# Designed miniproteins, single chains, continued (2): the designs that were tried, part 45

Each design is a single chain, and the fold is of that chain. pLDDT is the mean over its residues in the fold that is shown.

## One batch from the design tools (miniprotein)

Design m5644
Fold by ESMFold2-Fast:
Structure m5644 (fold): chain A 79 residues (1-79)
Amino acid sequence: DVEKEIEELLKLSETDPEAAIYGLIGLGERLERQNNLELAARAYEEAARLLEKHFGDNPAYQKRAEELRRRAEELRRKA
């Protein structure tokens, strides 16, 4: 259940935001390889949101969040 996996990673973000972000990116990449594009896009969007929330003062992470959001939008167009 991918939705449950996303929920568990979001819960992890309260104690370990870095691990949660990497977990969501990895989940997105796995789902993208499986051609589950809608759920891959959602995982990337959640990762971008956490990057902005926890690391929004770092320009490199702001850029990474924007790249993840653009990737999610592209995947939704293909889905």
Scores: mean pLDDT 86

Design m5645
Fold by ESMFold2-Fast:
Structure m5645 (fold): chain A 71 residues (1-71)
Amino acid sequence: SLVAAAAPADIAAGLRAQAELAARMAEVSEDPERYRALAERARALAEAVAAGELDAAEAEARAAELDAELA
């Protein structure tokens, strides 16, 4: 149901999960600064989405960009 109707709250929740993953990767990675930066970007984007500063399509595009950088 959430995939069929990507609401800002769902996108924000996904971004918070990405931020948590990036923060954990920073703890064990040989490049902790990269992962800390990704975690901060994901948190900032999640807060912007939750505050209604971005529409769902823009938020999804930005989330996809961050996901690609984590891969």
Scores: mean pLDDT 77

Design m5646
Fold by ESMFold2-Fast:
Structure m5646 (fold): chain A 71 residues (1-71)
Amino acid sequence: DLEAELRELAERLRTADSDERVALRKEHGMRLVSAAENLSLGRPDAAEQALNAPSDTEAHRILGETVQSLQ
């Protein structure tokens, strides 16, 4: 269940310290991390783009674009 996985990951990321965030990125990959964070920030379209990203670099760029748009 992808929705449940993203929701669980988003909650873990929200309470994680910096070391735990690094571990979560290594464990789940940047696509799932970017998707979970985008979903938690109310960006479902960006979350879908991150899930379908061809590389970790592109998934990271999608999250960076979301963060930049909030500034």
Scores: mean pLDDT 79

Design m5647
Fold by ESMFold2-Fast:
Structure m5647 (fold): chain A 80 residues (1-80)
Amino acid sequence: SLVEQAEELRKEGLELAKQKRYREAARKFAEAGSLYLLAKDYSQAADMYNRAAEMYEKAGDLESAKRMRELAKQLEKLAA
């Protein structure tokens, strides 16, 4: 399912973050967020985009971090 695929990508992102591979971790969290969004799980999608933003911030990619935060805020409104 989309949710099972998103959960696996989240797990990969967490492992990459532990290895300090922040840009790669950010991409995995963003992919997971997109799959949760497709599954209409707005709360989990928002969480994944916020995690991606944090990883982009650690990687020094402030522009990608800002985009991820903006996506998360819009999805948080849909989840409420």
Scores: mean pLDDT 91

Design m5648
Fold by ESMFold2-Fast:
Structure m5648 (fold): chain A 87 residues (1-87)
Amino acid sequence: AAPTPAQVEAAVKLLKEPSKTDSAAEAALYTQLLQSRSVEELEAKLAALRDKAVELAKKQGEVSKLASFNHQWQTVREAAKQVLASR
């Protein structure tokens, strides 16, 4: 299923401020962005940031992975929104 522009915009804001919104929705959007590899640009930038977040998550577990992605996702947020919307 293809995400709507509204869902993409909610995803990037949710990833930036996890304390403001539902963590369940955050995890779903995060998973969708990583699995949705329709655009090479998004995957290339995500891979670099994701790798660092995964290393940190191993220290405390998967909960810290979401927090790391929210902080590191800040830069990729705009790119991800444009890439998914172009679909």
Scores: mean pLDDT 48

Design m5649
Fold by ESMFold2-Fast:
Structure m5649 (fold): chain A 66 residues (1-66)
Amino acid sequence: SELDLEVEIALLEMEAAIWKNAGDYEGASKAYRRLAELYEQAGRTDEAEHFRKLADEWEKKAKEAR
């Protein structure tokens, strides 16, 4: 159900915050990528685009951190 999607989104938003606060670029990128997928599945296209951009930015940081 959509309620189940919203619960998964909320849990992933908390996970993304944990990785971001820890400075884990790869962890944050993966969490944001999954958030984008769930928001797209929920039909929330603006939020999906926002998290896709965040995922790309953090993935770039992870690669540049070597």
Scores: mean pLDDT 83

Design m5650
Fold by ESMFold2-Fast:
Structure m5650 (fold): chain A 76 residues (1-76)
Amino acid sequence: EELELEIELALVTMQVALIRREVASLPKDDPNRAKLEKLVQEAEELIDKALASTDPEERRRYIEQAREKVKEALKL
């Protein structure tokens, strides 16, 4: 169970880093840039909360919320 949370956290962290890199390569006038930047920032904040949490249920919730932000970003 804990190992699964560690794997999920690592995967969402990697996805956020890849999206951050993609956003950096977008033209500044891209209509989706501001929305992508916001979603990445929100996901990063949720990852930080998951890392700070010692409660597995709270940690899972933050990871799930971060994954939803990644899903929204990938739809743009």
Scores: mean pLDDT 84

Design m5651
Fold by ESMFold2-Fast:
Structure m5651 (fold): chain A 57 residues (1-57)
Amino acid sequence: SALERAIELLEQGRITEAGVLLQLSGRDDLTELVTELVKQGYSPEEIAERVREKLAE
């Protein structure tokens, strides 16, 4: 799925490409989460983990 691919891109540090896939998936909540975590200085791996946690909710 596009969400699985976006998480894979986040783990690879490809934040911009992951953001595009999240936006195309209509998941504004996830795009906003990624933006905030980047702003707070989280690592790509930590951002991917937080997105996985949000999807599990």
Scores: mean pLDDT 83

Design m5652
Fold by ESMFold2-Fast:
Structure m5652 (fold): chain A 61 residues (1-61)
Amino acid sequence: MVDEADVEAALLLIQATVIKKYSKSPEAVKLAEQSIDAANAGDIETARKLLEKALEVEKKA
């Protein structure tokens, strides 16, 4: 049975991957890559904060 936290981690990885592939901002791409790395290391808190920063940079670009 998949935990809700595991679903959130999967959705975070999907969002970060979309930013990495489709963002026009190199800063947003770099933050998305760091978010993916943190999530793969099990640090979901850091991954979420990095994704939020990537989304902010993406919206500003």
Scores: mean pLDDT 78

Design m5653
Fold by ESMFold2-Fast:
Structure m5653 (fold): chain A 99 residues (1-99)
Amino acid sequence: SSALEAAQKLGPEFFRLPLEELRAFFRSLGLSDEEIDNILQGRWELVPLEKLRRALEALLAIDPRILLAFLENIDLSSLSPEVRELLEGYRARALAAIP
């Protein structure tokens, strides 16, 4: 809950929060510590697509700018086509949601 409040308050600065607060946010979405570490380290292919989608939907719902800041830190060239398509779809939705 505190991490979610910080996300709403900080917007794009959310990902500059201490690691413990980022972990708390993702745990609130039902991700395991291993899945959270894989996301934060760019190992997106090791995260189940359902849980990755849940994380992306939550970030988009809080603020599309937070989602864009999150996606900015990912090397898309290293990802599988399935994960890449998912992330590109969410990036497009986030861009369309910003005035």
Scores: mean pLDDT 73

Design m5654
Fold by ESMFold2-Fast:
Structure m5654 (fold): chain A 59 residues (1-59)
Amino acid sequence: GKLYKAVQPHPATGPDHLAVRPGDILEVLEEVDDKWVKAKNLETGEVGLVPKSYLEEIE
């Protein structure tokens, strides 16, 4: 899949939200809308929603 790096911290404050820290590597599984993706955090193994603007493509 396409790999992304988190560039901003995202807290898991909502339902189905994915917590990420800067530098975490994520695989984007699905684009939910124009602002949100469903991704797997490869550091934690968790899956959830994260804003696209918090991620930078690396693969």
Scores: mean pLDDT 79

Design m5655
Fold by ESMFold2-Fast:
Structure m5655 (fold): chain A 64 residues (1-64)
Amino acid sequence: MEEEKKALEEGKKAGEKGFEEAVKLAEEATDWPDSGAAKAAHEGVKEVILENIGRLGRQYAREL
């Protein structure tokens, strides 16, 4: 249906944007200079990125 096509396209765009934002966050975290605080912050960012990727992967599996 037309609505299904639009939902699929919007889902694709949202997933692509989410992935791009996650990659940007990971790259930014790499630039943080304090080893103690930066390491903890980097782990936090990494966890959020993995959560987002996992969620997108599950959404993709449902669409297959």
Scores: mean pLDDT 60

Design m5656
Fold by ESMFold2-Fast:
Structure m5656 (fold): chain A 104 residues (1-104)
Amino acid sequence: MEEEVNRLIQEAYRALQEGDYEKAVELAKKALSLGGEDNPDALTVLARAYLKLGQYEKAVEAARKALEIDPDNPEALRVLSEAYEKLGQTDKAEEARKRAEEVM
C-alpha cells in the first residue's frame, strides 16, 4: 500500500514537471484515497498542480492541509504565498513568503 502511494506521488510529480497538471491532480488524489487524506507529499503535489491550473482557492486549501501536517513544508508555503498573491490577498501572501524563506 505505501509503495503504491509513493509510486503515485512520484508519477504526479513527473506529470507536474511535464506540464500535465490535470494528470498530476488525478494521481495525487488517487494517492490520497489509497494512503489516507493526510499524506503531506500528495497534498503538496495537489496544491502545486492546482496552482498551475489557475485553481487558486483549491491550491490554498491543499497547501493549508499539507501545512497542518508539516508546518515547515517549504513547497506548501511557496504554493500558499503564490496562490494568495493571485487571489489578491497580499498580506497573507507576504506572511507565507516570509515563512517559506525562514524554513528553507
Scores: mean pLDDT 84

Design m5657
Fold by ESMFold2-Fast:
Structure m5657 (fold): chain A 59 residues (1-59)
Amino acid sequence: AATLAAADALIAKAKALLAAGSVKSALATAAAAIALYIKAQDYDNLLAAMKDINATVSA
């Protein structure tokens, strides 16, 4: 629960950083979120987060 909440917050922060043009910081933040999802073994949230980041980059 706490680990997933932290990962979700990091993905939201990464998306905000991408929108602000801080690509390096956004990628580092997204990588931290991915590591937390893997640790929690929450593959559905991991895939959803990766899809969200990919959609943001592709826009």
Scores: mean pLDDT 75

Design m5658
Fold by ESMFold2-Fast:
Structure m5658 (fold): chain A 65 residues (1-65)
Amino acid sequence: EEEIAELKKRLEEAEKRIAELEARLAELRATFSEETREEVLETEVELGIALIERAVAKRELARLG
């Protein structure tokens, strides 16, 4: 069951990254300026990628369970 353990680890990493990115995005939006606009966009893209990674890990875990 190494595959299940690895998928659980990836899911945990994705969830942690999502939480960190959402927190960062909230901070950037609270102090929003022209200088932070690009960081907001970049953070939104990274959040989107992390959400997809979480969805993929959940799907693979469901397939194995």
Scores: mean pLDDT 81

Design m5659
Fold by ESMFold2-Fast:
Structure m5659 (fold): chain A 101 residues (1-101)
Amino acid sequence: SEETQKAGYILEAAERVKLYLITEQKVPQEEADAIKQYLQEKMLKAVKENKLTLEQTKEMARRVEKRMIEYFAANPNATVEEIKAKGAEIVDEEVAKLLAA
C-alpha cells in the first residue's frame, strides 16, 4: 500500500541516521536506537497530520537524513536531547517547505 511505502522511506532514513551515529560518531547503540525511534515517530506523525503524499514523504525523509548527518558531523559532542531537539526542528522545517511548494 501507499502507507506501507511511506513508512518504508521513513524507516530507511532513520536506520541510515542510526548507522551513521554508531559507525562514524561511535554513539552507544542504546542512544542511537533512541534517536532513531524519535525521528521515526516524529516523521510518521508529520506525514499523518499534514497528509503528505508519497513523493513528499520520500523527499522529507531524504532531506531529514541529510540534515541530521550534517548536524552530527558539525556537532560531534551533541547530547541525545540536543540531537532530538534538532531532529524535531529539521522535520518541522522540511515539512513546512514541502507544503509551501
Scores: mean pLDDT 90

Design m5660
Fold by ESMFold2-Fast:
Structure m5660 (fold): chain A 95 residues (1-95)
Amino acid sequence: GDVLQKVIEVLDKAIEMVKSGASGEEIIAFLKEEEEKLLAETTDPADKAKVRKIFDSAIYNIELYAATHPEDLAQFLTRLNLLYLKQQVEAELAA
C-alpha cells in the first residue's frame, strides 16, 4: 500500500505542473521518469502492476487529449483526468 501514497505525491506534482502551464510533453516526460523510479523501488508484483496501470492511463489520456482537442481544452482535460486518477488512488489507499 505504501507505493500508492507515493503515486498520490507524483500526481499532485503533475497537477501543479499543469497549473503552472507545463506542456503535455513535459508532463508525460515527468510521469515516465517518476514511474521508472517507483517501479525500481517496488518489489511486490501487484504494486508494480498498480503503478503501471495508473501511469499508463495518465500518459494515454494526455496523448489522446493532445491529439483530439485544441491546446487549451487539452490542458483542462489533462488537469481533470489527473485529479480523477488521484481520487481513485486515494480511494484504493483508504480501502
Scores: mean pLDDT 88

Design m5661
Fold by ESMFold2-Fast:
Structure m5661 (fold): chain A 69 residues (1-69)
Amino acid sequence: DKEELLKLLKEAKELVQQGRLEEAIELLRKAYEMASGEVKKNIEKAIELLEQGQTAGALSAIDEAIKLL
């Protein structure tokens, strides 16, 4: 469901902005299981970037995933 996926991505973005990175990763993992194609690849990139502490890059990847919905 695109609506549920969009909600998860927006909530994950807010958690990243709040520095709540572990919670953001959990929501992104849920979004990853629901997604396919290019959206799924951008979610994967966001998770990898957050695991490396690259919050700016992760936010960009989340925004790209949202744009593709």
Scores: mean pLDDT 88

Design m5662
Fold by ESMFold2-Fast:
Formats: C-alpha cells, structure tokens, sequence
Structure m5662 (fold): chain A 74 residues (1-74)
C-alpha cells in the first residue's frame, strides 16, 4: 500500500466521522454545529481527493455533505 492510499483512507475515515457527528447534531437541533461538522468533513474529503486515490468515493461524500448543509439552511 502506498503512502497516498493510506493518507486517503485516513482522511476519508476522519471525514466520515465528522459527517456522522453532523448527523447527530442535526438530529438534536444543533444546526450551527451540524453545518460546521459537515464543512470539516468536506475539507477532509477534498484533501483525500487531492491524493488522487478514492477520488470517486470522495466526490460522492462531498456531494452528500453539501446536500445536508443545504437542507439545514432552508
């Protein structure tokens, strides 16, 4: 396994954790906290995409997080 593959896996895992935190905060009515958590998730997924590994997965996760933010802003 290359350094880039490991880096991308870690970044995606961390991004998924922040997205899950965002889901929990949103369900509890903490809209500001949820948006901040999804934004952190997007930053991590974008860093993963920059490695060139798992780019399709990272792009899908970015779009999912962006949609959740837009739903909360309405």
Amino acid sequence: MSEKVLEAEVLIALGRMYAAIGDILASNGDIEGAIESYEKAIELFEKARETGEFTEEAEKLIEEARKKIEELKK
Scores: mean pLDDT 86

Design m5663
Fold by ESMFold2-Fast:
Structure m5663 (fold): chain A 60 residues (1-60)
Amino acid sequence: SAEDEIARIEAELKARHAELNAKMPENGSKEETIKYIAESLILTGEAVDREVEVRRRAAA
């Protein structure tokens, strides 16, 4: 179902964010922090786009 696919997308996003957080140094530089934020935003945007497409297909 669309709900199951969306739940899977959300679980994948959570796992990817956890992996990204694990790679960040505790006392990272300003540049490292900016890189983390950028990567986090890209991951979130990709997940949102996938959810929108799932909902669009379910409504068709």
Scores: mean pLDDT 81

Design m5664
Fold by ESMFold2-Fast:
Structure m5664 (fold): chain A 74 residues (1-74)
Amino acid sequence: SLDDVVARLAPLEDPASPVTVSLSIGADGKYVVAVTNRATRTSSVKTFDSVEEAEKYAREVLEREGGAVVRNLS
């Protein structure tokens, strides 16, 4: 589940980073990863067919930029 993904990614969180990685499920059933940066006021969104691909992308963002990982309830 996305809650399990958030739990697995939690150790990669960096509270000093302005980045938030949000995980949700879109209306089409695809997995949505939204990356928001509060310092630059920017956001980007990627969609994936599998939870494994969404988790991989979220992990790459957290390893590169740090930040918080959260689940968005749709």
Scores: mean pLDDT 82

Design m5665
Fold by ESMFold2-Fast:
Structure m5665 (fold): chain A 69 residues (1-69)
Amino acid sequence: LEVDPADRAQALEAIRLGSELRDKHKDHRAAAEAYRAAADALAAVGDVRSAAAAYISAVGAEIDAEWGL
């Protein structure tokens, strides 16, 4: 079970960007997209636990975008 360090690093950067979009720019939709992309990348490299956490963050941001303010 091999995790490509470059793919994982890119996914972690997408999570960081998602957090900035949510916290600094209040762009919940863009944050949700960034988290979902990161989750898909983490799942593809076999990091299921980190992917699950990223999907939860994506769903939270998506709820804020669609049902929040």
Scores: mean pLDDT 76

Design m5666
Fold by ESMFold2-Fast:
Structure m5666 (fold): chain A 58 residues (1-58)
Amino acid sequence: TDELTRRAAALDPRSRRALDLDDRLAAEGPVSQADVARALGVSPSTVSRALREARAAL
């Protein structure tokens, strides 16, 4: 968890925050990327791309 966040941080602060938030929300229960996007104040497509870029770097 922490190691994945560390690697994602090398890409973009936004990607790191999205990944960390997604992990926290998953601990409370299943949530959609739309919910994460709303919490961050961005579009769902932005969150989806940020997570894809973060995972591609891992």
Scores: mean pLDDT 62

Design m5667
Fold by ESMFold2-Fast:
Structure m5667 (fold): chain A 102 residues (1-102)
Amino acid sequence: GPLERAEELLARAKEILEKAKKAEDEEEKLKLAREAVELALEAVREALKVAKTKEELLRLIGLELRVIGLLIELERAKDAEEALALAEEALRLAEEALEIAK
């Protein structure tokens, strides 16, 4: 179901972020960091599908908007360190979304 898909997407995002940290090329780090944030956003959107209450739905919408904001900031990231920090925050927000959706 959507919760299982959200967990799979978050696991993939964590794997991609780990690869980003190990990459030597800055362009590859930026690309992988972006992919991790995009997967984190998909995970939050899957979690939204299983919201049981209006309060849970509003909290999950807030997390989705915050991850979208991080994706926009990532397009303007000056270096790989900034991009990796944004991706780590996006994964943290997606993890919070999964806890709400459980």
Scores: mean pLDDT 90

Design m5668
Fold by ESMFold2-Fast:
Structure m5668 (fold): chain A 70 residues (1-70)
Amino acid sequence: SVEEAIENLKKALEAIDAGDRETAKKYLQEASKNPVVKLYAEAAINALDRGDYTLAKQSVEMALKAAEKA
């Protein structure tokens, strides 16, 4: 559901802010199962893999905006 995706994205954002890349990636992988946020969640995972926490956070915020409009 979109609501489940939003909860996973919020948990991913908390993990990014804590510097916990592995926890953030787990929540983003769960969120990516929803087609509304899939591309943004995958972009955030790619950013985390590159060590770009700023881009990862921006991608999660874009995913949240997309989910909240759906």
Scores: mean pLDDT 86

Design m5669
Fold by ESMFold2-Fast:
Structure m5669 (fold): chain A 57 residues (1-57)
Amino acid sequence: SSRHEQLRAEMRERMARASEEVREQGKREKLSPLETFLRLADALGEVYREYMARLEA
């Protein structure tokens, strides 16, 4: 459905923004590559959970 296409597009865009935010945070805080990756995984997980919640509604 068009709703599924829109939600998927929004999720991809939010993932891209979250990735950039984590990258900038890692630079500011001088995080290790591993710590930056773990924060990225957490942020992407939140975006995915929000996507799933909207999909269920």
Scores: mean pLDDT 85

Design m5670
Fold by ESMFold2-Fast:
Structure m5670 (fold): chain A 56 residues (1-56)
Amino acid sequence: SEEEAKKLEEQAKELGALKELLARNSEVHPTSGRFGRDSSELLKDYLEEQRKKVEE
């Protein structure tokens, strides 16, 4: 479970970075749904989608 904790920390870090990017491009990149505390899941999905698009 140590790896799980490590992965969680890394994801939290990425979420923070994405949050800043979204704050900057919030007008250019409109997200669907709720933004804020609940946006943790939205940010995660957005990050995954962006990563998939870049990787693919």
Scores: mean pLDDT 62

Design m5671
Fold by ESMFold2-Fast:
Structure m5671 (fold): chain A 72 residues (1-72)
Amino acid sequence: MEEEELRRLAESYRKEGQALVDKAKKGTPEEAFKIAHELARRARASPSYVQPALAEMAGEAVDAYIELVRKE
């Protein structure tokens, strides 16, 4: 029962994080940078169980920022 609650919570964090990553990929370099910072902040403030997934998403937002800067 508790494991199912933790899985549901992790899925919620993942969906929210992925939506931010998708926004970063479609946005400006400035937006991608702000999103990467926000995801890193969320990773630090989140339960240890979801931190690795949020840290990976923060990395994806940084990659999006780098790609957007290269396109300029």
Scores: mean pLDDT 78

Design m5672
Fold by ESMFold2-Fast:
Structure m5672 (fold): chain A 64 residues (1-64)
Amino acid sequence: KPPSDLEIDASMAEIMRGVGLLLAKKGKYDEAIEMLEKAIKVAENDPETKKRAEEDKKKIEEEK
């Protein structure tokens, strides 16, 4: 079965979240936050992935 649009969106959000975390590890906090905001937007139909991205963004904002 081909993935649904929702499954594709969830996968894209997870990739964006991963990129955001890598940017944060490199000290690029502003770019990391922007990437996580994009992940949250893409994951709008996946509350679990959205929550994880929001938590990651909050942690980075607190460490900045």
Scores: mean pLDDT 75

Design m5673
Fold by ESMFold2-Fast:
Structure m5673 (fold): chain A 79 residues (1-79)
Amino acid sequence: HMSEEELELEIEITLVTMQAALLKNIADRTGNEKLKEKAEEVSKLVDEAIRLLSTDPQKARELIEKARKLIDEAVKELE
């Protein structure tokens, strides 16, 4: 049914979705508006990637890579 590359992308989408939820929880708990904004941006990228997954997996992958970079930035800014 699904190629290994497509399966890997779905796993990455799941992980990024979970990371975004965790960042939002931290932002809500700490009152960190910048972190909340980053988490919301990641969620928007994930939603777009999911919509494109079956029709444009290359674009979906690019969106997930962008989301991962935003997560990395958000984590670094917490220190």
Scores: mean pLDDT 82

Design m5674
Fold by ESMFold2-Fast:
Structure m5674 (fold): chain A 60 residues (1-60)
Amino acid sequence: AREEAIELLMKEGGLSREQAESAVDLAQTVPADVAVALLVREGGLSRETAERVVRLARAA
């Protein structure tokens, strides 16, 4: 769940562990559709990867 979301952000998004942890915390705080849009726009992730990250983050 949380660790899998962090690892996916590091692998696919090129984020540091600290950046990935902050992104997961944000994804848990905002509505799921907003989190997906932010990860695509600001994180440079594909929509499919962003949706997977949000799903994993919210399952944590």
Scores: mean pLDDT 77

Design m5675
Fold by ESMFold2-Fast:
Structure m5675 (fold): chain A 60 residues (1-60)
Amino acid sequence: SSRERADRLYEAVLKIALEAGLTPEEAEQLASRIAVQGLHDGLTEEEVRKRALEEAKRRL
């Protein structure tokens, strides 16, 4: 379902952001935004992870 996919994308982005060194608040904001965008644009989990890592690095 879309909800299950959104939750999976959210968790993936959250983990990447935290591992990259973002604060929990920054990581949650990034995860919510990228997961929603990935779901709407039909992005693969791999594409979502790539965008998450690039954006997290830009914030450091």
Scores: mean pLDDT 83

Design m5676
Fold by ESMFold2-Fast:
Structure m5676 (fold): chain A 73 residues (1-73)
Amino acid sequence: GPGEEAAEYAEKGGAAAVAGNAEVAKRQFDLAAKYSPNEEAKKYALQGGEAAAKGDAKTAAQYSRLASEAAMK
């Protein structure tokens, strides 16, 4: 369902950010936000995307986890 899709995109966003692929990471986090079943998951996904765009892989990975957890509630 949408929560599982949002969680998968958030996980891919975090992984791409850690791999140094900021553009890929942002696209995955934007998709996580689009498919987020609630506002909390959407907000965390958007924050992950912003961190990834800035090259902050650690912060992006943190928001990847928070977005995935919120999407699966």
Scores: mean pLDDT 88

Design m5677
Fold by ESMFold2-Fast:
Structure m5677 (fold): chain A 69 residues (1-69)
Amino acid sequence: DDAQRYLEQSDVLFRAADDADRQADQLEQQGRQEPDPERSQQLFDEAQRLRDYADRLRQLGEQYRQQAQ
């Protein structure tokens, strides 16, 4: 059942996106508390990459959900 497989893949992608957002939230919090501006910037840059990654995962997850229909 290809529909079931697409739904399972979609769920995996959405969970991975939520995990990436949680990691980004933690890095942003660390960046705000980091006294070294270079390290602070690196933490914010890493957080932004995780946000971008999460957005891509959600887009792919939505595509898989659409294909399951």
Scores: mean pLDDT 87

Design m5678
Fold by ESMFold2-Fast:
Structure m5678 (fold): chain A 67 residues (1-67)
Amino acid sequence: SALEEEAARLLERAGEAAAAGDYARAAELVRRATELMRRSPALADTVPALEELARALEERARAQAAA
């Protein structure tokens, strides 16, 4: 579906942001993808893992900012 394709694209962009060291941007993109995935019954089971990933990325962003 277009919703699932958009969520996948957001996760791809999140991976690119994380690879570039932009953990704040990566976390934002993961959270946006998670909101879309909640609307798909086929993807709802992945939501808790993505919420945990977003929290880990947010923590990493805070650690970088504390330098």
Scores: mean pLDDT 85

Design m5679
Fold by ESMFold2-Fast:
Structure m5679 (fold): chain A 64 residues (1-64)
Amino acid sequence: GEDAEVKKTVTAKTNAKDLKDVDILLADGKIAHVKADSETGTVTIELGEQAQSIHRRALDVINA
C-alpha cells in the first residue's frame, strides 16, 4: 500500500502504437498525464500525490 505524498508515476505495458503523450480528463474532472513509448510499447502515467483513484481511472480509460 502506498499513501505517498509525493508525485507518483505508473508505467503500464500495452500495445500503445496509437498512444502518445496525452492528457486525459477523468470523470472526477482531474487530468492524468500519459506518455507512450512506441519502441517499447509502454505507457507511463504521471499522477499527483493524491492520485490513486486517478491512477485507476487513467488506466481504465487507456485500456478501453
Scores: mean pLDDT 51

Design m5680
Fold by ESMFold2-Fast:
Structure m5680 (fold): chain A 68 residues (1-68)
Amino acid sequence: SMEELKKIADEAVEEVAKAGRSTAELDPVKAQLLPLEIRSYIVEKAKELGLGPADIAAAINLTAEKIK
């Protein structure tokens, strides 16, 4: 469900924030596994926490890994 995916996204964003800044690039294959709504949700939540583009990419990649 979308709500369950948001919960996984929340956990991924929190893990990335706690781990500190990363040098990550968005994996297009992993990004494709996520609905656009979830990718937008991750971006907005990361922006609220003051995270940069590399952290956003890491959070998207990690969210996709967690749903497999």
Scores: mean pLDDT 79

Design m5681
Fold by ESMFold2-Fast:
Structure m5681 (fold): chain A 63 residues (1-63)
Amino acid sequence: MDPALVEPLIAALSDPDPAVRRAAAEALGEIGDPRAIGPLLKATTDPDPAVRAAARAALARIL
């Protein structure tokens, strides 16, 4: 996977749309780049339960 996609996906974790934040967390988990660990840890505290679940799943894939 192209590492240049990691930074835009990290930015997407701050999107106002929870569907976009969930998709970003899923994509970061698929890429598996450790640069995403910090942003994904923050996403585990997201107000949307689907975003929190996606972030936890992504972290399990990276760690």
Scores: mean pLDDT 82

Design m5682
Fold by ESMFold2-Fast:
Structure m5682 (fold): chain A 67 residues (1-67)
Amino acid sequence: SMEVEEKLKEILELSDEEKVELLVKYGGMPREVAEKIVKENPKELVAQYILVLEGFVAGGELPKVEP
């Protein structure tokens, strides 16, 4: 939907530090894990994963962020 696309674009425009904060807040993961996810994965994949964690997209529709 338009809302999901707009939210994805917003997340893509965030700094790495801001993406880490969202992963900690919505994913409930330790900061060091969130930092590793942001650093070791493509920005598009990280943004899609944040959308899933925030409840905007179903998790089964996205590739795995962590190996």
Scores: mean pLDDT 73

